# Designed miniproteins, single chains, continued (2), part 57

Each design is a single chain, and the fold is of that chain. pLDDT is the mean over its residues in the fold that is shown.

## One batch from the design tools (miniprotein)

Design m6089
Fold by ESMFold2-Fast:
Structure m6089 (fold): chain A 88 residues (1-88)
Amino acid sequence: SEVLAPLRPEVLEAMRELTRASNANDVEGVKEAGDRLLEAAGDDPSDLEWALVFVEILRGIAISEGNTEVAKVLGELADRLRARLDAL
């Protein structure tokens, strides 16, 4: 089965934007793309769970590359995703 097939297109697009900003070590771009990801995921538990897994993977990559500021912003985004999921 296609693991990402059930994700809504807007969630997948926000994930792609976040990946591009993270790879560019663009702290402001990561913040903006992170806000778009939260808006796109909304209150859907499946979208929020996949977004959280994805953000933690990107954070791990940022840490391994020494992109400390990007890793920090991704950690804050992961906390926001967890808080929303826990509120459901």
Scores: mean pLDDT 84

Design m6090
Fold by ESMFold2-Fast:
Structure m6090 (fold): chain A 55 residues (1-55)
Amino acid sequence: SAAEERGREVLEKARRLLEEGDYVGALVGAHELLKHYPEFREEAEEIERRAREGL
């Protein structure tokens, strides 16, 4: 669906920010996924965990 495609874009951006060491940006992306794209909950929780470990 269009919503799933949009959520995947948010997920990919959050993962990229995490890899770049932008932990705050990664957390913002993870929180957007949790709020608006519940189908990506597990991936968002993993990004949140890793970003918090980097802070």
Scores: mean pLDDT 86

Design m6091
Fold by ESMFold2-Fast:
Structure m6091 (fold): chain A 115 residues (1-115)
Amino acid sequence: MEKREEILEKARALMDAGASFDTVLDEVRRLAEKLGLSDEEIEAVIKEVRDYFIDRLAEVLRQGLMEAGLPEEEAQRIADEFRQKLKELFDKGASWEEIQRVLAELERRVRELLA
């Protein structure tokens, strides 16, 4: 198995098990170091894991908004804005606790939109 593929499979399995993003990143870094990846390769894998996590959250949000009765185009727009906001937070080095606060504020805004 290619080292990158093994790391990405582990990350997906942890996310499916409900692990926090910080836990997923810690395990990804640990596995990458154990497999002998360079610092540059580790950062590339971390970016792939982060982007996958963000895309997964945005898709879950899009589906939930559509199930709640929003038109597909509006649900997609909100999901895209959320994806962009999460990428900006990760680029600033935000903690999982900070990301959870942003998620809670988004859930609140969605509830107000549906009222």
Scores: mean pLDDT 76

Design m6092
Fold by ESMFold2-Fast:
Structure m6092 (fold): chain A 100 residues (1-100)
Amino acid sequence: MEAVINVGIAGALAEIQLALDKLDRERGVTPESVAESERLRKTVDEQILKLLKEALENIDSLTPEERAEVRRTAGDLLKILKELGFSEEVIKLAEEIRDA
């Protein structure tokens, strides 16, 4: 159950970042807004990394149905992480969860 919640929260954070990235493109950017977006991006990357590490540690405790849901959610998350250019460490963890 915890792994399902952790991957779900990671997915929600990635979707929020995708929405913010699109909003920034529509509104235009200043040097100050770029710096703030980079700080927010780093914080979100670090939070997703923590959530995915905790999910992977608990993946073997899941029911077959929960494991299938986690794998599917991780696959969807992986697409967003790659689109947004998240860290290689976060992308690798999402791939490991998808393939588990």
Scores: mean pLDDT 81

Design m6093
Fold by ESMFold2-Fast:
Structure m6093 (fold): chain A 90 residues (1-90)
Amino acid sequence: MKKPSEEKLKEMEELFNEAKTRIDQLVSEIEKLAEKNPEKKKEYLRRAAILYTATMIDMVGAMLEGNLEEAKRIADEGISELQKLVEELK
C-alpha cells in the first residue's frame, strides 16, 4: 500500500490548510448572512453544514489515496457551491 513521502505529506498539509481556511471563511459568511434572513437561516445553515462535511470527507479521502489533483478538484467544487449559498443570501 502507498505510504506518502515527507514531501507529499507537506503538499497535503498545505492543500488541506488552504482549502480549510477558504471553506471556514465562506461558512462564517453564510452564518452572518443567514442571521439577517430568519426564513432562510435554518435551511441555509443545514445546506452549508452538509456541504462542508461532505467536501472535507471527500477531500481527505482523495488525499489518503494520494490523489492531490482530485483533492484540489473536490475542494474547488465545495468552495464554488458555498460561494453560491453566499450569493443567494446577499
Scores: mean pLDDT 83

Design m6094
Fold by ESMFold2-Fast:
Structure m6094 (fold): chain A 68 residues (1-68)
Amino acid sequence: SAMEELRRALERLVEAGGLSREEAEEAIKAAQDGDGERTDALIVRGLARGGESEAAQRAGRAAKELVG
């Protein structure tokens, strides 16, 4: 499902150091609640913290594409 794919992408972003586990769960909850602005803001935060990390950039882009 799209939600499972989003969770996997956010898990990779946590592993790459872009997000905390708590922020990833907040992003999932926001997506489940239909809060696209909150979900996008958290993904953007993770991408910014990931910086030049290829793993963080790949994970964040995957998450962004899943939420639109």
Scores: mean pLDDT 84

Design m6095
Fold by ESMFold2-Fast:
Structure m6095 (fold): chain A 76 residues (1-76)
Amino acid sequence: SELIEELLKQMEETVKQIKDEELKEKAEKALELVKQGRYDEAVELMEELVKEYPDNELARELLQLTNTLKTLVEAE
């Protein structure tokens, strides 16, 4: 799906914009889970990141993108 590929690219670009190295490393791990089709685990990891970094807009954006991607993949 073109939408799924576009969302994945948006997630990759968002991760590249993260300046906090610890957050970036954890976000890259979540992105790897998405690429492996492990969407539930990716969402859980992103939710933990948002809890740890509640004021970080990029972490919140990654959670939203991951949830949207999971919804599109699992809707059928």
Scores: mean pLDDT 82

Design m6096
Fold by ESMFold2-Fast:
Structure m6096 (fold): chain A 92 residues (1-92)
Amino acid sequence: EEARRLFEEAKRAAREGRLEEALRLGAEAVGLYIKAGKYEEAIEIAEELRELLRDDPEVVARLLVYIAEAYKAAGDYEKAEKLYEEAREILA
């Protein structure tokens, strides 16, 4: 599945310090899982990416915004709102 491949590439990019690429690939992978209705998998990989990127709060906040956009696209507005709030708190 493409989402799994993107996630593996995101993890590799994060470990190599390529944070912008890790953010882009990881956000796309999470979005694909959400669109497929695989919310449990989306949450698992999102949390793993948050841990890998934790030392850069700006990158983490941007990742959360992308994940929130994917939740909105899937119709989960409540989850999206919580993720936007969390991103705002990280940047405060």
Scores: mean pLDDT 80

Design m6097
Fold by ESMFold2-Fast:
Structure m6097 (fold): chain A 92 residues (1-92)
Amino acid sequence: SEALRRELDRLARELEAQGKTVEVRIDGDTLTITIGGLNVSELTAVALIAIGYGIDGYEVEVKIEGDRVTVTARGLNEEQMLRFARELLDAA
Protein backbone atom coordinates (compact mmCIF):
# COMPACT_ATOMS: atom_id res chain seq x y z
CA SER A 1 0.00 0.00 0.00
CA GLU A 2 0.93 3.69 -0.33
CA ALA A 3 0.85 4.07 3.48
CA LEU A 4 3.30 1.16 3.91
CA ARG A 5 5.61 2.62 1.21
CA ARG A 6 5.57 6.07 2.89
CA GLU A 7 6.42 4.60 6.32
CA LEU A 8 9.25 2.46 4.89
CA ASP A 9 10.60 5.51 3.03
CA ARG A 10 10.49 7.49 6.32
CA LEU A 11 12.50 4.77 8.14
CA ALA A 12 15.01 4.64 5.25
CA ARG A 13 15.49 8.43 5.36
CA GLU A 14 16.21 8.27 9.12
CA LEU A 15 19.06 5.79 8.50
CA GLU A 16 20.34 7.83 5.51
CA ALA A 17 20.54 10.85 7.86
CA GLN A 18 23.01 8.74 9.91
CA GLY A 19 25.26 8.27 6.82
CA LYS A 20 23.96 4.84 5.76
CA THR A 21 22.38 3.78 2.47
CA VAL A 22 18.98 2.09 2.29
CA GLU A 23 17.03 0.53 -0.58
CA VAL A 24 13.57 -0.99 -0.04
CA ARG A 25 11.64 -3.02 -2.61
CA ILE A 26 8.19 -4.57 -2.30
CA ASP A 27 6.89 -7.13 -4.81
CA GLY A 28 3.58 -8.63 -3.70
CA ASP A 29 4.25 -10.33 -0.33
CA THR A 30 8.05 -10.10 -0.74
CA LEU A 31 10.09 -7.43 1.04
CA THR A 32 13.74 -6.76 0.09
CA ILE A 33 15.85 -4.36 2.18
CA THR A 34 19.46 -3.46 1.35
CA ILE A 35 21.47 -1.47 3.92
CA GLY A 36 25.01 -0.19 3.32
CA GLY A 37 27.60 1.56 5.47
CA LEU A 38 27.28 -0.87 8.40
CA ASN A 39 30.01 -1.68 10.92
CA VAL A 40 30.54 -5.27 12.14
CA SER A 41 28.27 -4.86 15.20
CA GLU A 42 25.44 -3.44 13.04
CA LEU A 43 25.87 -6.18 10.40
CA THR A 44 25.75 -8.83 13.14
CA ALA A 45 22.62 -7.32 14.72
CA VAL A 46 20.78 -7.12 11.36
CA ALA A 47 21.80 -10.70 10.47
CA LEU A 48 20.63 -12.04 13.85
CA ILE A 49 17.19 -10.41 13.45
CA ALA A 50 16.85 -11.95 9.96
CA ILE A 51 17.95 -15.37 11.31
CA GLY A 52 15.39 -15.06 14.13
CA TYR A 53 12.60 -14.48 11.60
CA GLY A 54 13.79 -17.53 9.64
CA ILE A 55 13.69 -19.66 12.82
CA ASP A 56 10.14 -18.37 13.49
CA GLY A 57 9.01 -19.79 10.12
CA TYR A 58 9.36 -16.87 7.70
CA GLU A 59 11.11 -17.40 4.36
CA VAL A 60 14.20 -15.22 4.77
CA GLU A 61 17.38 -14.86 2.70
CA VAL A 62 20.43 -12.87 3.86
CA LYS A 63 23.34 -11.77 1.65
CA ILE A 64 26.33 -9.94 3.15
CA GLU A 65 28.85 -8.14 0.90
CA GLY A 66 31.44 -6.07 2.79
CA ASP A 67 29.56 -3.39 4.78
CA ARG A 68 26.29 -4.09 2.88
CA VAL A 69 23.48 -6.50 3.76
CA THR A 70 20.48 -7.51 1.63
CA VAL A 71 17.57 -9.22 3.40
CA THR A 72 14.69 -10.74 1.41
CA ALA A 73 11.60 -11.99 3.26
CA ARG A 74 8.65 -13.70 1.56
CA GLY A 75 5.05 -14.44 2.52
CA LEU A 76 4.59 -11.25 4.55
CA ASN A 77 1.44 -9.17 5.03
CA GLU A 78 1.78 -5.37 5.38
CA GLU A 79 1.87 -5.44 9.22
CA GLN A 80 4.61 -8.10 9.14
CA MET A 81 6.60 -6.11 6.52
CA LEU A 82 6.49 -2.97 8.67
CA ARG A 83 7.48 -4.83 11.87
CA PHE A 84 10.33 -6.67 10.13
CA ALA A 85 11.61 -3.49 8.45
CA ARG A 86 11.49 -1.53 11.73
CA GLU A 87 13.47 -4.23 13.57
CA LEU A 88 16.11 -4.49 10.80
CA LEU A 89 16.52 -0.72 10.38
CA ASP A 90 16.61 -0.14 14.17
CA ALA A 91 19.52 -2.63 14.44
CA ALA A 92 21.48 -0.87 11.63
Scores: mean pLDDT 85

Design m6099
Fold by ESMFold2-Fast:
Structure m6099 (fold): chain A 57 residues (1-57)
Amino acid sequence: MDVEEIIERARKGLEQVENAAEARAVAADLRKMLEIAPDPELEELLQQAERLVEELS
């Protein structure tokens, strides 16, 4: 899976988030991806997911 595909999938995941548990799942997936392939856009998406966890908790 290339970085572009990972980013697109993560962005779609964030668009589908409706509650804190879903936001945590997206954040966890993004953290795993960043361990393997550090990328500034993935870092931004992780920050968005973490903010959603805070907002929806």
Scores: mean pLDDT 78

Design m6100
Fold by ESMFold2-Fast:
Structure m6100 (fold): chain A 80 residues (1-80)
Amino acid sequence: SMAERRRAALYSGYAIDGIGGEEGGRIALKRGDLETAAEHYRRAAEAFRRAAEYSDPETAKKYLELAEEAEKKAEELEEK
């Protein structure tokens, strides 16, 4: 349906933003910018949580796991 297509578009957009945040984090790490890397990983975590809101329960669980992973990565960078 059109409503299902709109939900698919929203979660796809947020999933892409999450992947972009992870990529930005990796690039910042290669440049030695730990603060910027942590910020990118936190943005990725937020984006993955948003993607989970617009997906089916099984897919949502996967995106929530990715969000936890990104948040943990940001926390580790902020601690050390």
Scores: mean pLDDT 84

Design m6101
Fold by ESMFold2-Fast:
Structure m6101 (fold): chain A 65 residues (1-65)
Amino acid sequence: SLADALAAGLRTLGQALIDLGRVNPARSQALIEEGRALIRRADELARARREQEALDAALRRLAEE
């Protein structure tokens, strides 16, 4: 889904910023904090989407009985 693709993209970008922060001492803390924030956002999006998909799947099974 688009949400899964977005979550994967945010995780990849977040990790790239953390890695960049580790080799850039002038911007290290800011880059690492931003990267961690993007990874947290990706985890939130993935969690919310899985909860919605589980609910939709359960409702669909009940309707197909």
Scores: mean pLDDT 83

Design m6102
Fold by ESMFold2-Fast:
Structure m6102 (fold): chain A 68 residues (1-68)
Amino acid sequence: SARDRDLALLRAIGDHALAEARRLGLPEEVIAQIERLAAEALTRVEDGEDVDAALRWFAEGVQRVLAA
């Protein structure tokens, strides 16, 4: 389904963000925050939220974590 594809895309984006954070040697607390944001973004889509809105929310969350 389109929703299953959207969830797969969101998982791939989250996995990529986490792999990149680990490659860059970011602190464990930052990686944990990104993991939490990725999990929450998936839950938002599973609860019926629009995938584009969940992706924007995730991207904004990651930027806030990196700016701290």
Scores: mean pLDDT 86

Design m6103
Fold by ESMFold2-Fast:
Structure m6103 (fold): chain A 63 residues (1-63)
Amino acid sequence: SLTEALQLAAEAAKRLLEENASDEEIREAMKRVAEEAVRLGLSPELAEALANWVEREILKERA
């Protein structure tokens, strides 16, 4: 569901920020988030958009 995908993305973002993950680690994690969001029922387009939005927010927060 969308709610489960959003929760997954939020948990991933929190972990990446807490661990001070590198840009490469963030990109790889977001790829996995998108793949898992599709498994949770999101369209590939929506899953990729969600992952890209979260990646952008994490990178902005670290800048």
Scores: mean pLDDT 82

Design m6104
Fold by ESMFold2-Fast:
Structure m6104 (fold): chain A 73 residues (1-73)
Amino acid sequence: SNGISRAIANYLKDKGYDVKLVPVKGSEAAERIADSLYKAGLFPDEAAYQAAVEALSRFVTDPSATLLVPEIV
């Protein structure tokens, strides 16, 4: 949902990252958000990254819809 994307954007901004909200298809949203969290140093291994992608994908209600997701500049 857009609420999750906004919460993650605020989290990354609070950590001092420059964050843009970019339009992506819902089917891409989970991976794009997880990539931003990976750049922030949250995932020490691939298993943690994959778990985050799966968890985030559960919040995507329409995989064909355009969603705004946080991306680190």
Scores: mean pLDDT 78

Design m6105
Fold by ESMFold2-Fast:
Structure m6105 (fold): chain A 57 residues (1-57)
Amino acid sequence: LEEEARRLAEHPDGLAFLRRQKAVVEEMVKRGLITPEQGAEMLARLDELEARVRELL
């Protein structure tokens, strides 16, 4: 988490990348590729990562 957050904070598109990842997870749930529960868990992890990136900025 710390390592990933640091790398994303160093990248100019880091926050945009995270937002795109959230959209991908939502699309995967809509297509039935993952369960709603799996999608919610992945989105929660991405939200924590985004909070850590914002803390480093």
Scores: mean pLDDT 79

Design m6106
Fold by ESMFold2-Fast:
Structure m6106 (fold): chain A 93 residues (1-93)
Amino acid sequence: MSKEQILKIIGLTLRGIGHVLDAEWTGDVEALREALRDARELLDLAEETGDKFAARLALKVAERVLEVAKKLGDEEAIKEAEELIKRAKELLK
């Protein structure tokens, strides 16, 4: 894995975490959905490249989204986060 690729993955992860923190602090479900999109982009990249590092980071973002979604009672976000977690775990086998 190249240093440039690692930096791109980290950038997407920081964006996702930022959106999760915004949703957790404000209760904004739109920020939570943006975090889900960031996690999906990381997971799509991991699936395309076979990159286990991207898959691990996608898993971490999706797990944080799941925690916040459960706290906010957002059933749609819970289901989407659980799907992303399942997909990421399959890539990490």
Scores: mean pLDDT 83

Design m6107
Fold by ESMFold2-Fast:
Structure m6107 (fold): chain A 64 residues (1-64)
Amino acid sequence: SRELLLEAEIVRAFIAMLEYLEKKYGDLTPEQKAILEELTKRYNELIEQLRKEGREDDVARLLA
């Protein structure tokens, strides 16, 4: 669905932001690490659901 694709794009953006903060400041807080772990888990679930919907082009774009 469009909602799953949009959620995947939003989750990817938040993951990228947390990875940027870790790289720039050398570490994340325990709370930020927990959020990153949960976001990564959710992102993987969204990618699998998009694959089940036959959205391989969207998946390839998200993983690039």
Scores: mean pLDDT 84

Design m6108
Fold by ESMFold2-Fast:
Order: sequence, then structure tokens, then C-alpha cells
Structure m6108 (fold): chain A 64 residues (1-64)
Amino acid sequence: SMRDQLEAMIRRAEELRRLARTSSGPEKERLQQEIDEMLDYVIKKAKELGDEELLKRAERIREE
């Protein structure tokens, strides 16, 4: 389902956030850009679905 796809994207964003914490320079910037793009997509789709819990989770990860 779309929700399962968004859940997978959230897990991937969490993985990339962990990698970004131990990265530096251009690699960190690339990872941060990829995370931001994934989370923006999830936030957009969560709003379309009216899924408040998914929305809150994505926004929380974005703030980390």
C-alpha cells in the first residue's frame, strides 16, 4: 500500500540520518539533501492521506 511505501521511506531516511551523523563535507551535504527530499515527499503524501501519525513522525525526523 502507499502507507507501507511511506513507512519504508521513513526507515530509509532514519538510516541516512544515522550515516549523516558520522559523515562530513560533501558526503554529509549529499545525504542531508537526500533525507530532506524523502521527508518532504512523505510529508506531502501523509497530508494527502490525512495520516497525522505518519506526518508527525516524518516532521520529527526532519527536525533531527
Scores: mean pLDDT 85

Design m6109
Fold by ESMFold2-Fast:
Structure m6109 (fold): chain A 55 residues (1-55)
Amino acid sequence: SNVDKVVEVYFKARMAGASEEEARAKARELARQLGLSEDQLNEAIKRADEALAKA
């Protein structure tokens, strides 16, 4: 899904050593391109943060 694409972008950016601010900016830009709501963006970041805690 488009939400999963945003989760992946944030996750990969953080795994590559990007800051939270940089990763959120990349995720937000993709979310805008895909027409996602703020709620969908926030859910994607939450899911990515949960995955990062397990990595």
Scores: mean pLDDT 85

Design m6110
Fold by ESMFold2-Fast:
Structure m6110 (fold): chain A 68 residues (1-68)
Amino acid sequence: GAVQKFIGLVLSLLGDPAFTVTVVGTDTIVVSAKPGGGAALEVLYSDLSKDPDFSVTKVGDALVISLK
């Protein structure tokens, strides 16, 4: 389900050296690029923006990702 998908996403991103991940709620994370991770962040934004289970907002150089 969408919750398991979100948990899988969080664990994947926490293990990715391109990103800093902050869990800000039960259904919301903030993802920022580490130095050199900007291209990976743009790919993540594009991919997640197409996913109907997620709301993705770009705020400066960070993404706010929430379950719908």
Scores: mean pLDDT 84

Design m6111
Fold by ESMFold2-Fast:
Structure m6111 (fold): chain A 85 residues (1-85)
Amino acid sequence: MAKIGAPAVVVDEDGRVATGRVVAADENSLTIEVLGGDVPAVGARVRVGFIDEEGNAVTLEGVVVAADATSLTVEITGVVAVAPS
C-alpha cells in the first residue's frame, strides 16, 4: 500500500509530469496532492511512482479519474515495477 505523505510522481502519455504527495490510497486508487508540474487530463493513462510503507520503490499504471489544479485521483490498472529502495 502507498505510504500517506510519501512523494509521488505522475507521468502521462504526452510527457506531462506532476509531482506531489500521496494523500489517500486503497487497493484500486491513489489520490495525489499536486505540488508542482502539469496535471494530466481526466481519462489520461499515467504511470505513478512512489515509495510504499515497506520502503519499496513502486511504479503503477493507471487512468486519471478526477483532476483539478491541486489534486488528482488515479484508478490503478496494473503494477509495472516494485524494487527495494
Scores: mean pLDDT 79

Design m6112
Fold by ESMFold2-Fast:
Structure m6112 (fold): chain A 64 residues (1-64)
Amino acid sequence: MEEEELRRRIEEAEAKDLRDHLETLQELSKKVKENEKKGKGLEEDEKISQEIAEKHKKEVEERR
């Protein structure tokens, strides 16, 4: 077996998983942009970071 073959398989499996996470991140990224335009500053960034972490944690736990 080739190491390349194994790595490709892992990447394909991860690509499927990452697709779900990417959609969630895109939604949150939109929120960051909007808060920046509204001039809410760094405190809003912290709130968004918490939402990202919480959503990711929930998705990981639900996928188990």
Scores: mean pLDDT 66

Design m6113
Fold by ESMFold2-Fast:
Structure m6113 (fold): chain A 103 residues (1-103)
Amino acid sequence: MEEKIKELEKKAEEGDAEAWTELGELYRKQQDFDKAIEAYKKALELDPENAEAWLNLGRAYHGQGDYEKAIEYYEKAYRLAEAKGDTKLASRAIGGIYMVRNE
């Protein structure tokens, strides 16, 4: 796990948006939501139309208890996924909104 994080950090620093997203997912899994949020924001600076990174940013804020921001970023992910025809990701974003509103 630590070796994987170091490899992802190196790729992320080299400008790999996907590496930033993967790094954010590892931090979110560890419940380090502050680091996850920063990693996803870096991914979005490199690729602002990455609907999956917006979805994951919403999930990180949801885990942190910031439900207002979680819904905002889930809605952003939904709109981008719909615009790209990514029905699966759009469904995941809507699912996130329902989880926040019902729990």
Scores: mean pLDDT 85

Design m6114
Fold by ESMFold2-Fast:
Structure m6114 (fold): chain A 68 residues (1-68)
Amino acid sequence: EVEELEERAKELIEKAKEALKKGDKKTAQRYIDELKSIIHQLLALGDVESAQEIAKEVSELEEELKKL
């Protein structure tokens, strides 16, 4: 459900940030891909606001990933 997806996204964002700090590009990409899956699920459920918030975080993570 929506609340579980939001909590999972927060956990994955934190894990992706840690992977990026360690220079672990492969692990960071895996978490980013899972976050994109959650965005699609939230949009399917009609939770556009939560999907947009997570998409913003993903955009920031992808910018950091490109610097590696």
Scores: mean pLDDT 84

Design m6115
Fold by ESMFold2-Fast:
Structure m6115 (fold): chain A 56 residues (1-56)
Amino acid sequence: MKEKLEEAAELEQRASQLRNQGLIAKKNGDNETAEKLFKESEKLLKEALKLYDEIQ
């Protein structure tokens, strides 16, 4: 259980970092990079949620 909790937490942190990078890219007019970063962030969030569901 602890291993999966750490994995899920890491995925959440990475997702947050990617989302923040996407917001910065969008502010700088790099919409293509922003969209890619947002998609990667959402994918990681879904993986983290799956891990949380498995340990509950």
Scores: mean pLDDT 82

Design m6116
Fold by ESMFold2-Fast:
Structure m6116 (fold): chain A 68 residues (1-68)
Amino acid sequence: SATDERIAALERRRGDLRGALGDMRAKLAAAEADPSTSEEERQFLRDNVEQLEAEIARVDAEIAQLRA
């Protein structure tokens, strides 16, 4: 069904976003451990982590609505 196809597409997007979040968290951890990294660079990475977490939450909510 169109709904099953939409859920499958959202699950793929969720997987991609989780991968990106993992990569961004690793970059943030490295930046926070490195005293040569600027606070602006650390804040940029924190903001990117927050944006990815928010996007994953939106995708999860849409999947939940489609499964209801």
Scores: mean pLDDT 91

Design m6117
Fold by ESMFold2-Fast:
Structure m6117 (fold): chain A 74 residues (1-74)
Amino acid sequence: MSKEEVYKKLEELIDEADAATGDERLAAVQRITKLAMDNFPDKLEEFQRLLADYFAGKITREEFKEKVKELIEK
């Protein structure tokens, strides 16, 4: 999967997670984690921290996107 395809899929899964509650949200978060594991496993820990900060409202979606882009480019 190209970086562009990863970003597109990540956006889709985050939209799904934001729209979901309970078990559906958990499933969407698990799919996001799997996408990260499959595409940038060496950066998974930092990615999971960013994802947690985003869902906790500590960073905006725009900040999250920029930080993930930077992380993948390293």
Scores: mean pLDDT 79

Design m6118
Fold by ESMFold2-Fast:
Structure m6118 (fold): chain A 67 residues (1-67)
Amino acid sequence: GADKLLELAAEFDKKADRYLEEAERLRKLGEKTGDPQLFLEAEILEGMAALLRGMSAYLRRKAAQLQ
């Protein structure tokens, strides 16, 4: 039902927030060390966070349509 979709959306939002926090940490470390792999890892995490936020938005719209 709608409640399950909202629960899943909230879980995706939490995961996205954690990925963005880790991405920021890796970017700061990359600036300090000059390691290009850290910037690539941060970009991947940012992309995954954007995907999760998009899925969360979709689930919330779907829940609204279901009452």
Scores: mean pLDDT 90

Design m6119
Fold by ESMFold2-Fast:
Structure m6119 (fold): chain A 62 residues (1-62)
Amino acid sequence: AKELVEQGNKALEEGNYQEAFDLYEQALSIEPSPEVYRNLSKAAEGLGDDRLADLYRQRAEE
C-alpha cells in the first residue's frame, strides 16, 4: 500500500493525473485510509472531475 501511494505521489507531482489516480485506486483496494482518499481527490481535480474530487475529499474526513 505505502509503495503505491509513493508512486502515485510522484505521478501527481509530474502531472500524470491519470496514472496517479490509478495507483491511488490500487492503494485504496489494499488499505483504505484518509490519506489515500485525499490523494484520490487531488488526482480527480487534476483530471477535471470536480464532483469525484469532492466525493473523495468528504470520505477522507470520515
Scores: mean pLDDT 82

Design m6120
Fold by ESMFold2-Fast:
Structure m6120 (fold): chain A 61 residues (1-61)
Amino acid sequence: MDKERFDEITAKNTRDLSLARGEVDLGERTQDAIDTALSAAKVNGNEEIGEEVVAKIRAAA
């Protein structure tokens, strides 16, 4: 997966977390987003991009 595509996915996940902030355990929601990002990175062979996306998701949560 290229970095531009990953940035789009990160932005979407950040917005989704924002919407969920008042209703769900942010720890669990953040972990789901992280697991999804890491799985996508692994499938596309871009593990270093996966780590960058994880850092962005954690910063947004």
Scores: mean pLDDT 65

Design m6121
Fold by ESMFold2-Fast:
Structure m6121 (fold): chain A 90 residues (1-90)
Amino acid sequence: AAAIAEAAKALAEKAIELAKKALDLAEAAGNREALNTAIAAALLAIGAIFLAEYAIKTGDVEAAVEALRTARRALELAEKAVELALKALA
C-alpha cells in the first residue's frame, strides 16, 4: 500500500520540477497556454503529494491509487507545457 503512495509522491515531485522548467520556457516564449498549463500541472502535483502523504499515514489504498492517477496527470500536463513552450520558441 505504502509503495503506491511513495511512487505517486516521487512522480508528483518530478512533475513539479518539469512544471518549473515549463514556466521558465513559457515566460521566455510569451506563451500564455504553456504558462497556464504549467501552473495547472504544478497545482495537480501539489494535490497528489498531499493525497499521497495522507495515504502513507492512514494506509488508505484508494487514496494511494488516486494520488498516483493525479500525479500521472500532473506529469502529462507538465510535459505538454514544455512541448507548447518549445513550439512557441521555434
Scores: mean pLDDT 85

Design m6122
Fold by ESMFold2-Fast:
Structure m6122 (fold): chain A 60 residues (1-60)
Amino acid sequence: GNPVYRATHDVVARRPDDLTLREGDLVELLERVDPSWWLARSLATGEVGLVPASELERVA
């Protein structure tokens, strides 16, 4: 399956396509759009959006 990452800090969406996360939320990596921004799906909500790669740590 797709790699799983954890949010290391709260992430607040600043654009409509950005994903909002709480610290500790799990996301599934869908695409590395660029080195700094990744497309991910929240495992809690199923919502898809862009997140800063620097706010994520791999867990699976």
Scores: mean pLDDT 86

Design m6123
Fold by ESMFold2-Fast:
Structure m6123 (fold): chain A 77 residues (1-77)
Amino acid sequence: MSLVEQAKKLAEEAKKKAEELLKEGKIEEAIRELEIALGLLRIMLAVAKLIGDEETARELEKIIEEIDKEIEKLEKL
C-alpha cells in the first residue's frame, strides 16, 4: 500500500476504536487513541517531507486535520 493508503487505514481504525470507546462512555480513552494515531500520522508526514513527496505530504496533512478536529470535538464533551 502507498503511504497515503496506510495513513487512511490507520486513521479509520483509530476512529472505529474511538467510536467503540465512546459507546462505553470512555471519552478520555477515545481521545488518547486518536492522539496516538495523530502522532503516527505526523511521523508519516515528516517522512513524506524528507523524501520530497509533496503530494503525499498534502494528503497526509488533510488526514491529520480530520483527526485533530475529531479530538477537538471530543474535548468539548
Scores: mean pLDDT 85

Design m6124
Fold by ESMFold2-Fast:
Structure m6124 (fold): chain A 62 residues (1-62)
Amino acid sequence: DAEDFRRGAEAQLEAAEKALKNGDYRTAGIHVNVAMILAAAAGDEELLERARKIGQEVDKKM
C-alpha cells in the first residue's frame, strides 16, 4: 500500500540522517537509496525530493 511505502521511506530517511550525523556515509547512502525507491513506489514526490537532497549531502561527504 502507498501508505506503507511512505512510512517506510520516512523511516529510512530518519536512519540516513542519523548515519550522516555519525559520519557513516556508506550506511547513510544505502538508507537514502532505499528511501528513494519506497517514495517513488508511494508516488510521494515531496519525500522523493527530500531523499534526493539528503543524497546530495551524502555525495558531498564521499
Scores: mean pLDDT 86

Design m6125
Fold by ESMFold2-Fast:
Structure m6125 (fold): chain A 78 residues (1-78)
Amino acid sequence: MEEELRKLANELAKAAYAGNLEEAEKLAEKIAELVAKYLEEVEGLPKEEAEKLGKKGAERALEMAKKAAAQGIKLPDM
C-alpha cells in the first residue's frame, strides 16, 4: 500500500508540475480511494470515516502540489 501510495503521490506531483491539473485531480481521487481502503481494511475504521479521511488527505496533497508547482518549489520525496 505505502509503495503504491508513494507512486500515486509522485505521479500527482509530476502532473501538477506539468500543468496537467485534470490528471492531477484524477490521481488525487485514486489516492483518496486507496487511503480509504487502507483505513477501513487495515486500521478498522468505519467506511464513512475512512472515506472522509482519505478524501481530506488527497485534497491536501493536491493543494500542496498545486501551490508548489505555481511557486516553482520542489516537493519533498514522496
Scores: mean pLDDT 75

Design m6126
Fold by ESMFold2-Fast:
Structure m6126 (fold): chain A 61 residues (1-61)
Amino acid sequence: GAAAAEAAAERLKKAAEELSKKHGVPVTVEIEIEGDEIRAKVTVGDKTYELLLHARDAGDL
């Protein structure tokens, strides 16, 4: 449900901050939640990656 999607979104944000600190590059995450689906747009420096995750699958990362 929505709570699982929000938990997965917070995990992605923490991972992005950790990567930013380790590699010294700006990492930003934009997250859009649609029911049990999470769309994450992760920008690392000048590169942007789009991820589509199901909330249940993201919990197993």
Scores: mean pLDDT 72

